Designed miniproteins, single chains. Designs and how they scored, part 42

Each design is a single chain, and the fold is of that chain. pLDDT is the mean over its residues in the fold that is shown.

## One batch from the design tools (miniprotein)

Design m1437
Fold by ESMFold2-Fast:
Structure m1437 (fold): chain A 133 residues (1-133)
Amino acid sequence: SVEELVSRLKALLDEIYANPDKIDELIPELVETVRRIARELSLEEMRKVAFYVGLALGSAPITLEQGKKLARAVTEALVEGAIERGLSEDEIKDLVTTFALGLQIGALPKGEEYQLALVNAVTEAAREVLEKR
């Protein structure tokens, strides 16, 4: 169900906050959960999830390198799931932009350089997946 996917996503984000050293072990389940959300939810619900995940990861007490790794992984999952669902390139770009906006707002206390690095990671990951389409 949608509630089960959102609850699993929230649990994974809570675990990233609690145990940032386990990020590499959490990425595969985070990727699968986000890909399923992108595939199964309405576009409006996906936009809300993308923004929420962005806020959560942007504000997480993690290093810049961990933040970039998560930003790339989530972007790849969102784009791949959206492609599988048959969303247009413009709809995919809107989802990616919404996620990037969430990351920027979440990372406001971390400064402009941190925010820009996360947005650049999102942009590069989205471009790479779309070019392989």
Scores: mean pLDDT 88

Design m1438
Fold by ESMFold2-Fast:
Structure m1438 (fold): chain A 64 residues (1-64)
Amino acid sequence: MEGVAEDVTVTTEDGEVVTGDVTAVLRDNKAEVRVRSKETGEVRRVARDESGERAGVLAIILGS
């Protein structure tokens, strides 16, 4: 399953704050959350420790 949220501000694995399009993908019992920066167009992974709870909230919002 895939979910997308546009213009979301998130913290990356590198501790950077990025605003862009967030994509949540579930594959083989693995949840991967990525953000595409609106400034650079680069795709970065959202921090797991903070993204685990936020990815769940985003999935609920996108599923609603």
Scores: mean pLDDT 63

Design m1439
Fold by ESMFold2-Fast:
Structure m1439 (fold): chain A 76 residues (1-76)
Amino acid sequence: LKIQVVAALLTILAQKKVSSLPKAEAIEEIAKTLLVSAATVSAALTALINDGLLTTSTEGNTTLISLTSKGIAVAA
């Protein structure tokens, strides 16, 4: 599941032509893409952040998620 989540996020970011996505939106879009629950995606995102494949940043009151170089390499 972790690799599918990374690949789905990479695809979504490429389709939207953005480098980062709000965490809530990322969870929703990935859950729809993989046909899994939002809770499953949320748990996988937390694990991937801890593994260094994803990173988070804060803009105002919004938490953004993006892929690290390691995440991109793993998804390819």
Scores: mean pLDDT 80

Design m1440
Fold by ESMFold2-Fast:
Structure m1440 (fold): chain A 92 residues (1-92)
Amino acid sequence: SVSELTKKPNECEDKLKRLEKLYLAAKLDELAGDKESACKYYKETLKELDEIEKNCSFPTSLPYSKKPFTKEDVTYLRKEIEKEMRRIGCDV
């Protein structure tokens, strides 16, 4: 058997970058009054968040905002997105 090489920190960086971009896109479209596009990006943000929760180690850091991101932050963000989707009338 061969020893597995230690992976670099932030191996989930691409997933976290996608999360930040999708969430920003949803917020911008909501602000612009494009509810249909906002709902689409919120749904994609939830899918990316689910992948991050399953595949990434915590705590980590958001690549663009440089903010700490914990497993509790995943739960919080999911609830905030679900709340906004209900508020703007997305089919959930």
Scores: mean pLDDT 78

Design m1441
Fold by ESMFold2-Fast:
Structure m1441 (fold): chain A 55 residues (1-55)
Amino acid sequence: SSLLQQIKTLTQQYIDYKKKADEAKKNGDMSSYNSYQKKADDVLNQINDLSLKLS
């Protein structure tokens, strides 16, 4: 896959994890909130690493 296609896929995963984190927080599930926030942060780091290769 192209680098841009990989970034697009990771961006969608980031959005999905942030949405799941917000839903968990609204339901008082702080364990799931923290888990999804960590997964979102890991995906964001991957996006940043790939984006640097486009510069």
Scores: mean pLDDT 87

Design m1442
Fold by ESMFold2-Fast:
Structure m1442 (fold): chain A 107 residues (1-107)
Amino acid sequence: MKVLILYDPLDPEAVEHAQKLAELLRERGIEADLVPVSTAQEARDALKRAVEEGYDAVVAIFTDLSKEAGLLLGVVIANHELFGLPPVILATGSAEEDAERIVRFLE
């Protein structure tokens, strides 16, 4: 199983959360790839990658993403079936809480 984690690279809290979440998922045998997203275009490119490379889920650190990326992710999540996206999981808790939720979701 593999997940794609989207985060705002300009927010130190988002960077730390993304790195810790990736480490916790890898310890559970889940491949976790980190993608910095600051613009709507970078968010779109990351979501295309998730479809094309066969990721099992996308994890968005939504509250820490730039306004443009956050707005695009909101629109795409609302219309996920139209884009052929894997499930999109919003990381709204601690890294430990989010890791446990993702693991349970993928089981």
Scores: mean pLDDT 79

Design m1443
Fold by ESMFold2-Fast:
Structure m1443 (fold): chain A 81 residues (1-81)
Amino acid sequence: METTVRLVNSDGSLTEVVLSGELKVGATLTVVEAGPGSDLVVGDQVEVIDGSGEVGALLVLRVLSPESLRGREFIAQVLSR
């Protein structure tokens, strides 16, 4: 399953990212598409620590990979499933 989200980057910019996996708390998702300038890039892995897969919902994503971003949290908004 793929979910498109609007990621809030560290500089406050917004980019679209497509995540593959089931969007539920505790699930690991993989980035399969990322807009230019995104802090998250294709192949990065994140864990859903809060939120829902409902369109318009806010998510809290914790980075599992890459090592340079490991443990960092991002806010994202669900755009489509």
Scores: mean pLDDT 85

Design m1444
Fold by ESMFold2-Fast:
Structure m1444 (fold): chain A 79 residues (1-79)
Amino acid sequence: ALSDEEKAAAIAKLDAELDALLAWLEENNAPQELKELAKRIAALLKQIINETDPAKKAALRKEASKLQAEFGKLVQEHL
């Protein structure tokens, strides 16, 4: 399990990575759907960091994996 400091650091890093990704998507005129999907993936990853129930964590990971695959497909179609 991660300490509270490690969780805070992981979330801060994820927020910084999301901000950088959103800036890059905007610079490349990415569709709004891609930006919203990036935000949704980041929100799920934060939930995974904070989740302690193994079954719920597994379900969140499965959902995040699906959205990450959809994001990659949209990047290939639009960028």
Scores: mean pLDDT 86

Design m1445
Fold by ESMFold2-Fast:
Structure m1445 (fold): chain A 83 residues (1-83)
Amino acid sequence: MDKIKKLLEELREALAKDPNDIAAIVHYITQIVDYLIKNNQMDKLDEVMEEIKKILVENGWDEKVAELTLQSIIDFYKTLFGE
């Protein structure tokens, strides 16, 4: 969890500099998903994604847009690594 907390803090810092930095959002989500897979903690994915959604909304994202964007990214990873 400490590694995830650090990645979430780095995401907050990146979005504070540029709230629309899609590349940073994808980068940190990829790092988080990779960490969860390597540690067999994919059951925590939904909880971590809710925290990322809150960070996006805090930085000016519409809640529904943030939710749909995150769900699309996660569905891709769940399909790729769930098989």
Scores: mean pLDDT 79

Design m1446
Fold by ESMFold2-Fast:
Structure m1446 (fold): chain A 76 residues (1-76)
Amino acid sequence: SLEEARKLLEQAKKAYDEGNYDEAVKLFEQAVKLLPEDSPLAAEAYRLMADAYQKLGDEENAKKWYEKSKKAREKM
């Protein structure tokens, strides 16, 4: 549900703030599965997931999720 997605996003943001980027990515990925791909919340989650991957040094996945975020915003 949307409420479940929001709770997962809050948990992911907390993990990110604590420096647990691996856990943050996992939680963001779970959240986006519950959201329409082109929704504002999904666009935000994609951007934050890109940020988390960048912190992990995973530039390829960071670029992928950043591009998804841009595409989602184009449909808004």
Scores: mean pLDDT 82

Design m1447
Fold by ESMFold2-Fast:
Structure m1447 (fold): chain A 78 residues (1-78)
Amino acid sequence: MNAALVNALKKFRNDHSVESEAVDILARHIITGTYKQAPAAVAPLKPSKEVMHTAELLAKAENVEEAEKILLDFINSL
């Protein structure tokens, strides 16, 4: 996993505890190569529109590098 993404996730968990579980699920689906399943994986948590939109962008990613950038850009936008 991208080192910048790992560091961003650690900061996000400290600052946004309520959404951190959904974001951790998104990150796990990137490292396992199953990021196209991200929307279905986070739906049971009833996440914010922003988290769900990010999951949908992950499902459209062409490769792992694009998926990592999508999640990193989301975390940095908060």
Scores: mean pLDDT 75

Design m1448
Fold by ESMFold2-Fast:
Structure m1448 (fold): chain A 69 residues (1-69)
Amino acid sequence: MEEFEKARKLAIETAYELAKQGKSPEVAADEAVRKAEEKFDLTPEQIEELRNLALKYATFTYLIYNAEK
């Protein structure tokens, strides 16, 4: 549980930074999941949940920072 919460925070922060830099939401989400898998021992179900969360956060961030470009 505690490790998964740390993985969630890392995935959100990574997705935010990459999307803010102009990376596509898909690329940002994939990189966020990769970093979380490197640090934490996650189940396939947890990996899928993190990818969906990272994708949502990356999409939201991308639209905010790039909507006027």
Scores: mean pLDDT 80

Design m1449
Fold by ESMFold2-Fast:
Structure m1449 (fold): chain A 61 residues (1-61)
Amino acid sequence: NAKELGKKIKELRDKKGVTNEQLAAAVGISVETVKKIEKGEIIPSEETLRRIYVALGEPLP
């Protein structure tokens, strides 16, 4: 579920004090892509999702 995934990523990012710019740079994607993922507008690839969780210091979902 893209909407639930995006919400979890945003909540986790906010709890860790990570900005959209920092997450985008760490994952190698644009800030716009981070925002779209968090809004549930796009589903990230498995590789991108893995990089997001690693960048936030969390185990894979």
Scores: mean pLDDT 83

Design m1450
Fold by ESMFold2-Fast:
Structure m1450 (fold): chain A 86 residues (1-86)
Amino acid sequence: YRWFPNPLGDDSSLFRVIGNKIEISTKSFESLQKALNIKFKVEEEGPGYVVLNIDELIKQLESNGFSSLAEHLRAVIERYRELQAA
């Protein structure tokens, strides 16, 4: 799976799409939680990374009033899936 720029507002951080999940750096994840004041559900955690379920992440963004960010994230993930399939 290919690494891509993080669409969640940290352009210096990379993430990758793994089926219905994303892998993101722990630093970017912690920054995102603080910026949005949301505690996201974690599927897996390892040294320097966190794995999130895409559907759960989008639901939490929408439930907390970040519907535009959720829509942007959906569009970018679909684009990255297309680029991985090419």
Scores: mean pLDDT 74

Design m1451
Fold by ESMFold2-Fast:
Structure m1451 (fold): chain A 91 residues (1-91)
Amino acid sequence: MMSAEEEIKELEKKLKEAEEKGDKKLAIYLLKQLLMIYVYEGNAEKAKEIAKRLYELDPEEAKKFLPEAAKFAEKEGRYEVAEALREFYKE
C-alpha cells in the first residue's frame, strides 16, 4: 500500500506527463486529487500552490471546485487551508 507521500509523488509524475501531452482534463483531475490530499494533511502552502495551478489552468472549474474544498477543509478544522483556498474565488 502506498503512503500519502508515495501517492503524492505518483500523482505529481502523472500530472507532469498530462501537462506535457496537453491532456487538460486529466491534468484537472490530478490537480483536484493532489489538492484534496494536501487539504487532508493540513498543508496550506501546498494546497495554495495546487489551487493556483488549477485556477490558472481552468478558472471556471477552479471556481466550482475550490469553494467545496474550502468548506470541507473548514469542516475538518483545517482553517488555514480554507483561508488559502478562499483567496482564489472571493477576490
Scores: mean pLDDT 83

Design m1452
Fold by ESMFold2-Fast:
Formats: structure tokens, sequence, C-alpha cells
Structure m1452 (fold): chain A 97 residues (1-97)
């Protein structure tokens, strides 16, 4: 997948996740993150966090860990500043729940 396509998919998913978190739809946010992880070919460790969230019901804690790992990965891979800021906003919103 091209860098531009990956950046556009990430932005769209993050904007959707932020709105779902604001609405209190953490299960919906989890589904968007799973879709994003598959589309971007993210590490299996991130998919394992999604499975754990479903098994334990600890949606806030596991989503927060996923987004923190995604933030570090995004920084390492040179993601846009806009996408980095969107991940940071999603983290902040989850920490306020």
Amino acid sequence: MGRKRAEELLKRALEEIIELIKAGDLEGALEVLERLARELGLPGSLLALIDRARETGRLVEELLEFLKELLELAKERGASQENIELIEEAIKLLEEL
C-alpha cells in the first residue's frame, strides 16, 4: 500500500474513533481499530490487544494501550503530524473516561 493511501486510511479511522469515543461507543472504536490494523498490516501484538479487550471487557484500558503502541509505531514510521495529533487526541479522550 502506498504511503499516501496509508495516511488517508489512518486519518479517516482516527477521526471515526474520536467520534465513537466521544459518543461512548468503545466497542465501535475497537471494531474500527481492528479494521485499521488489518488494512495497514499492523503488528499482531496490536490485534492481540483487541482480542484481550473483548475477552476481559476492559475496553478503556486495552484501547488506551493499543493507541499508545500505535502512536509509537506512527512516530517510528514517519506518520504525518496531523495523524500523530489525532492519535494523541484519542488517547486524551480515553484517559478522561
Scores: mean pLDDT 84

Design m1453
Fold by ESMFold2-Fast:
Structure m1453 (fold): chain A 98 residues (1-98)
Amino acid sequence: AAEEAAERELEAALARAEEAAARGELSEAERRGLEAARLQLEARRRARAEGVAPAAEEERARLLERYREELEAAAKEGPERAEEAMRRALVELAYREA
């Protein structure tokens, strides 16, 4: 209920941000953030459609540790690599949290 309302509000906000991007009103970083948020929303919807159960606490802890290690490694290569690693981690977490 509340989660569904929040998801609808997020979808509407993403649609408005996409319109702003089309008008050239967003920075490059804002456009990347919008892309990441859209992919996360799609991952959540895919998980629900496929009947994926949320990850158990122990499995979630292992996923978070793996993502932290990947992010730390990517951060040493630069901010763009860190952003890519974070985007992948958030999409995968969204899929496993739905």
Scores: mean pLDDT 73

Design m1454
Fold by ESMFold2-Fast:
Structure m1454 (fold): chain A 106 residues (1-106)
Amino acid sequence: GSMDYEELAKKYEEEIKKNPGDAEAWLNLARSYLKAGDYEKAAEVYERFLKEFPDHPLRDEAIALLAYAYFLSGDVEKAWKYAEEALKSPNPVARSAALVVKQLLG
């Protein structure tokens, strides 16, 4: 990842400390870690988002992005697990993202 994404992650960490109920800030933090190449931290933040915001409209898309983060961290078993979960979503965006992860897994 680039230095700019590392600084962006720090800003979202500060935002979450002030507003821990801001679901969008959690998603932006996870995305910043993913772009910075900090795949294990990205996965931790996506898992935390799914626990804290189980009814969020972007829940199933977050599951697909969690699968991506696990794939990039080398956790192939968890990447398959979460990609399969996202494929069962009624959300076509989440299913499309999960299909890309499965293609990357082979």
Scores: mean pLDDT 88

Design m1455
Fold by ESMFold2-Fast:
Structure m1455 (fold): chain A 112 residues (1-112)
Amino acid sequence: MPALTPEQQAIRDALLALLRELEALPEAAPFLEPVDTAAFPDFPRLIPDPVSLGSIRARLEANEIRSLDEFAALLSQLASNWLAYYPEGSPLERAAAALDALAAERLAQIPK
C-alpha cells in the first residue's frame, strides 16, 4: 500500500477511534459482523451491497477510507440497508439509523 501523508494518517486514526466508540455501544452489537443469512435469508436478495461495522473496520485498516465523507457514506449505507429490509421500521432499523446520526454528529466535531 502507498504511504499515508500525515493528514491522511490523522484522518484514519480519528475514524478508527470513532469506529471503536460506535462498536462499544450496545445498539451496535447486531452490526459488528456480516448479516447472518440463516436469520435473514432474504437479505442478500434485497440488499446487494451489505455493510457491517466489521467491513468498515477492515476497509479503514486497509487505508481504503480516505475521508470523513467516505466514512459517513458507509454508515448511511448501513442504515439504508436496514431501512430497505424493514421499510415499516424495526428495532434494528432504528438502531442503525441512531448509529448513522451519532456518527454524523461526531464527524462534525473532528477538527481539520
Scores: mean pLDDT 81

Design m1456
Fold by ESMFold2-Fast:
Structure m1456 (fold): chain A 85 residues (1-85)
Amino acid sequence: SEEELIENLGKAIAATLVLKLRDDVETTKEGQKFLDEVASKLSDDLVRKAALLGLELLPEFEKLSLEEVRKVFEEAKEKIEELLK
């Protein structure tokens, strides 16, 4: 659903931003590549809604360990790939 896509894209955006803030350069590059690919397939309105949700999730995600943030990103990525079939 669009709602699930917005939720998981928002989580992926928030996770990628936290990884970038923690200087996890390699994982951040992978995350940015994935997000660019997904955004190219979606409407500007949907991407905007997901980005706003990602910003809202940032304070909570900043409390997570690096390992937990990576896991959240991978789970969100997997869900997005399933939803875009």
Scores: mean pLDDT 85

Design m1457
Fold by ESMFold2-Fast:
Formats: structure tokens, C-alpha cells, sequence
Structure m1457 (fold): chain A 56 residues (1-56)
């Protein structure tokens, strides 16, 4: 699944990986603004946000 790939490739915890996978499947854009918001909220590190941009 996408969540499993995010756990393996980005190093996200299971809950965060599942939440992001659901957002992607729902058509939420993981653009720079969205990723910066997740970093500011403490959900992602800057390094994880960059890996997500490269992976998706």
C-alpha cells in the first residue's frame, strides 16, 4: 500500500503514513504549502517533507 511505502521509504510512523496515504488517495495536493504546514505542525521533519516531494 502507499502507507507501507511511506513507512519504508520516508520513515514515517504508521499513523502519519496512513494519514498522508488517505489524503493522497482523496486527491489532496501535497504541494510545498501543504508540506510546509505539516512541518510547522510537527507532523513531518523538513527531511521527510523533501522525501515525500521526491516520492510522490
Amino acid sequence: SLADKLREEVGLDPDTAEGIARAVEAGVPLDEKTLNTLVAAGILTPEQAEKLRELL
Scores: mean pLDDT 80

Design m1458
Fold by ESMFold2-Fast:
Structure m1458 (fold): chain A 61 residues (1-61)
Amino acid sequence: SAEVEKIIEEIKAAKTVEEVQEKGREAEEFARENKLSGEEKRLLLQTITEVYEKLLAEEKA
């Protein structure tokens, strides 16, 4: 959905680990309140994890 795509883009735009964590929590709350499908929830969690790991690696450089 367009709403889920927008949330994914916001997560990808995060510049710090803290920002990803905050946007991730917002995304999880949105998923719970709007009863997103298991596929959409999995996509959100995967995106959060990938961006989080990327930023953590960049901070260690």
Scores: mean pLDDT 79

Design m1459
Fold by ESMFold2-Fast:
Structure m1459 (fold): chain A 98 residues (1-98)
Amino acid sequence: SMEELKRMMAEFVELTADDYIAKLVAAYRAGDVEAAILALRGLTPFADFVPEVEAARERAIALIRAGAPLAEIARAVAEVFRLLGRPDLAERVLAATE
């Protein structure tokens, strides 16, 4: 089911979340757009299997490519985690960009 898939994705992300969040923020601050996108993809494995999660990740990638403010990117990434039922990870992303 979609609920089971979302739970598996959230469990997988928990093991690597802090490392990939740090990589995403550091890469973006350094101007390394490709590394930032790679970190976001690693942070959100199997997002392609959940349409609303994929759409949210695509919005975050578009903001990264457009050079949006880090705070706006952080809010878009936080939305991906809210859709995965992980408001705790959403808060970690927002905290990492302050």
Scores: mean pLDDT 79

Design m1460
Fold by ESMFold2-Fast:
Structure m1460 (fold): chain A 87 residues (1-87)
Amino acid sequence: MEAEETEKKAEELIERGREAVRAAEEAIARGDREAAWEAVFRLTLLVMGLSVMINLDENLSEETKERLREAIDRLSEAAGRAEAAVA
């Protein structure tokens, strides 16, 4: 597998993560508990996907791994806030 293809998939997941965080914050701001619950689910799946990529893919650069770790932290924080909003 070409390293460039792996890096592009990582970038795609990071971008999807940013959109998911924004959607979660919007749902929280609106008090939409159903949308907030859906956001928790989506954010959790993204965290799992990014974690698998960091731990199992040997073709990622250290810079990309750092960005993926930052994305995981951001997604986890957003998931916690959305989960609190549905409590």
Scores: mean pLDDT 80

Design m1461
Fold by ESMFold2-Fast:
Structure m1461 (fold): chain A 96 residues (1-96)
Amino acid sequence: MIVEERVHVFEVIFEFETPEKAKEAGRKAEEILKKAEGLIDGSVEVFEDGKVRVVLRHRDASYALLVANEIMIEALKMGAKKLSYKEREEVTRRPA
């Protein structure tokens, strides 16, 4: 017998006009991820071109979306000039 476990992965990318704003936005995203309950993991990457990439994993798609939306709203409040998000599922198959 094989059991499938599903994990919801949200990737948020946003851009700022300056690397300094990107670094501050990245710090705020890290704080949001740290306070989020039930995350499997979360990561923030800040790039020198003013891009910030946030990836989070959760077993609950609705909760993952809520956390992603909070990060996106904070980025927009800070003046993000471009914002995108992508959702995917990771499926692990194991014997039961």
Scores: mean pLDDT 80

Design m1462
Fold by ESMFold2-Fast:
Structure m1462 (fold): chain A 91 residues (1-91)
Amino acid sequence: GDTLVLLNDELLALMQSVGFTSRVATLDDVLTYLGLYLTRNKLVDDEKDPNLINLKGTPLGKMLGVDTIDGNDSSPFAEMLARQATPLAPP
């Protein structure tokens, strides 16, 4: 089953920018809304480099502490979730 997580203020603000309204989310919710954030803010350029995510000057880049990530590597997002979200017991 999906793990519920409590979002901190930085991650909550990012997810609210793409329409998420709860402080509690599943990991699937976080991944879905992060994908929407990347798409809406044009942080992936399919014509230039589809595997490079440009985070420079974004709140997500600040939370991750990096300007770019490889879209094929999920480890920076997993590490960010460990810092920016608190796992809750399943219902």
Scores: mean pLDDT 72

Design m1463
Fold by ESMFold2-Fast:
Structure m1463 (fold): chain A 74 residues (1-74)
Amino acid sequence: MTVEDLVREAVESGLATAEAARYAAEHGGLEAVRALIEGMRIARANRHAGATFSAEANKLLARAGDLMQAGLAA
């Protein structure tokens, strides 16, 4: 449930690098890192299902980016 737990989950699951997960947490907080991990997980599953597009994954990844940018702007 902590930032450290989410970073570890992302790395162990192969969904993100430690640097990417920590960057999301540092600039966007827990919401950004959770959105990044969940978006990457959905994108991975969707790719294996043979789908070309994942609106849900794109929304989560966009949310992570928005949160990180807001943190940088503050």
Scores: mean pLDDT 72

Design m1464
Fold by ESMFold2-Fast:
Structure m1464 (fold): chain A 109 residues (1-109)
Amino acid sequence: MELLEKLPKEKRERISKLANEVADEVYNEMIEKGYSIEQAKVAAEATYRAVATGLALKEMGIPLDEAIEAARKVAREVIEKYRHLLTDEQFEEMVEKAAEKAAEAIRKA
């Protein structure tokens, strides 16, 4: 999503930094749960994009609940592209983890 392009550079850099920090956290949690490096990278990418989308929407004045819902949808869409790497159970666990971590980051910011 090109939503970050609509924000001033300083806000884009702040959002990207926070999104990377949350994505790294999710990556480490997935590795600790026994996911492969390849699977953990999918979770990290989904979390990054979800956090970046939700924070960009919040910064643009979109209501918090709508920004969180958009972030949850982005997390699911990113992970769906890599569904061939995951069991159905792993897919749902990863979507839930990425969405919840994104929601927490958006509320806290």
Scores: mean pLDDT 86

Design m1465
Fold by ESMFold2-Fast:
Structure m1465 (fold): chain A 78 residues (1-78)
Amino acid sequence: NKLEELKKKIEEAAEKSTSVEEFKKLVAEILKDVEDENLLEELATYAVRLLESRFAVPNGGEATREAWKKEILELAGK
């Protein structure tokens, strides 16, 4: 299953990352080749949840999560 394979890569990116910025860049590389909009949305949402659990969310708000998601997608050329 492509979704499960890509989720695993995102988990590995979180393990290897020493910063939020590095994690976003690694996730963007994973998402760069994803053309299916629904799959891309699900993976970006998953990455943001994993980022939140691994790194502190400054204000714990939806606006912060949406900003992180947008940054990841922009880095992926989406």
Scores: mean pLDDT 78

Design m1466
Fold by ESMFold2-Fast:
Formats: sequence, structure tokens, C-alpha cells
Structure m1466 (fold): chain A 66 residues (1-66)
Amino acid sequence: SALEQQINAILQHLLDHPDLPRSEFLSLVKQASDLAMSIPDPERRSQLLAQISDAVSQWEAQREAL
């Protein structure tokens, strides 16, 4: 779906840019989470929220490696 494509694009942008300012990182995470919360299927919503959580953990790890 277009919604899932938007979430994926945000997560790819985060992972491609570990040097992103913290404020911008938080804004993008909120945007992805808000999009995921609009998904009516609770199982799919939970899967996407887990994917966002994983991407956040990856970004933090990449940020620490800088």
C-alpha cells in the first residue's frame, strides 16, 4: 500500500543517514509511527510498529559507530 511504502521510505532514509540531527530523527520516527497507527488491521499495525522499533535500534547503533 502507499502507506506502507511511505513508512518504508522513512525507515530507509533513517538507516541511510545515521548522522541525522536527533530532532529530525525523532520527527521522522513520529511520522512513521503515526502512519502505522492509521493501519486498521491490528496484526499488520503491530508488525509495522515492530519494524519501526527495529529500525530505531539500528539507527542508534549506527549513530554510536560514528
Scores: mean pLDDT 87

Design m1467
Fold by ESMFold2-Fast:
Structure m1467 (fold): chain A 113 residues (1-113)
Amino acid sequence: SEKDKIKELIDELIKLLREAVEKSTNPEFQALLEEAIKRFEQIKKDIDAGKLTPEEAKSEIETLVNQLLKALEYFLKTSKDPEDQKVAEELIKRMKELIKKYLPDFKIPEVKV
């Protein structure tokens, strides 16, 4: 079902974000990712509670992904730690791949900082 597909996307996004938290020692980067995880978990709960339709949940995910990608690209541009840059670059790439797989009609805006 469309609902199950969206929930699977959320679970995969949360998994990627948790892996990035574990690989980073930067507390600001970890805080950014933990807030994103919390927001994705809330979307999943709202789907299960019938508070969001599949189409509404898709819109919320698209908005959150765009906000998160913008924040990650800003972090990447301003970070001086090569390991943090590597973690952020891998996360951005893998998130974009998940979005193409689960939401192929969604165009991710190009973020210019």
Scores: mean pLDDT 84

Design m1468
Fold by ESMFold2-Fast:
Structure m1468 (fold): chain A 100 residues (1-100)
Amino acid sequence: ASEALALLEELEKLLLETYLLVENDAPVDRQLAAVDRAIETAERLREVAPPSALPLVEEIIRLLEQIKEAIAAGDKATVRALLERIGRLMRELREVIERE
C-alpha cells in the first residue's frame, strides 16, 4: 500500500476508536485525545495525498474539529451524525487514493 493508504487505514481505526469511546461514555478527555490523534493523522494524510484527494481530506479535518466541539458540549447525537458524514467521505477518499 502507498503511504496515503496506510494513513487512511490508521485514520479509519482512529475513527472507530472515537465512535466506541463516545458510545460507551468514556471520559471526555479520552474522547478528545482520540479525535486529536485522528486530526494529526488526517493532517499527515493531507501532506502525502494526491491533489485530487485534498478537498476530501480538508473536509474530514473540518468535521473532526466540529466533533471536538460537539464532544465538549456533550452533544452525542451531533457526534454520531458527524462520524456518519466522515464515514461517507472516507469511502470516497479511499476510491480516489486507490485510483491514483
Scores: mean pLDDT 89

Design m1469
Fold by ESMFold2-Fast:
Structure m1469 (fold): chain A 71 residues (1-71)
Amino acid sequence: MKKLGEMLERSLKTGEEIDASKLTPEELAKLREIIGEVRRLGEELRAAGASDEEIEEAALKYAQEQIEKLK
């Protein structure tokens, strides 16, 4: 899981695409889960009237919390 956390952190900081071929099946499943939850969170916040900036901040916070758990 540490490798997924490091790759995701780098992707968030630099915009670099995550190389899924370097991930284990378990790490790939976790990456898909994180992406799905970020999308769901964005939809919920938008429905609640949040701005695009607030949605981006919440998504980044969630991603950072998941990265910390993967380390």
Scores: mean pLDDT 76

Design m1470
Fold by ESMFold2-Fast:
Structure m1470 (fold): chain A 70 residues (1-70)
Amino acid sequence: MRENVERVARAILEYGKKYTDKYPEIAEGVRRLEALLADPSTSAEEIMKAAVELGKLVIEKSGENLVVAA
């Protein structure tokens, strides 16, 4: 279960990293999600919640449709 959530979160991180230089808010979201992924005690639910928040922020700022998850 955690492995699938980590895979989705990593895909969203790749998209976020492309926009970190343009949008500081996205850079903060990327760092937060990376920290959660690096902590083995973090729950899959918490990782997914942070990943969804980052993905939504990327879509809003870039105007791009992120179709990497569901």
Scores: mean pLDDT 74

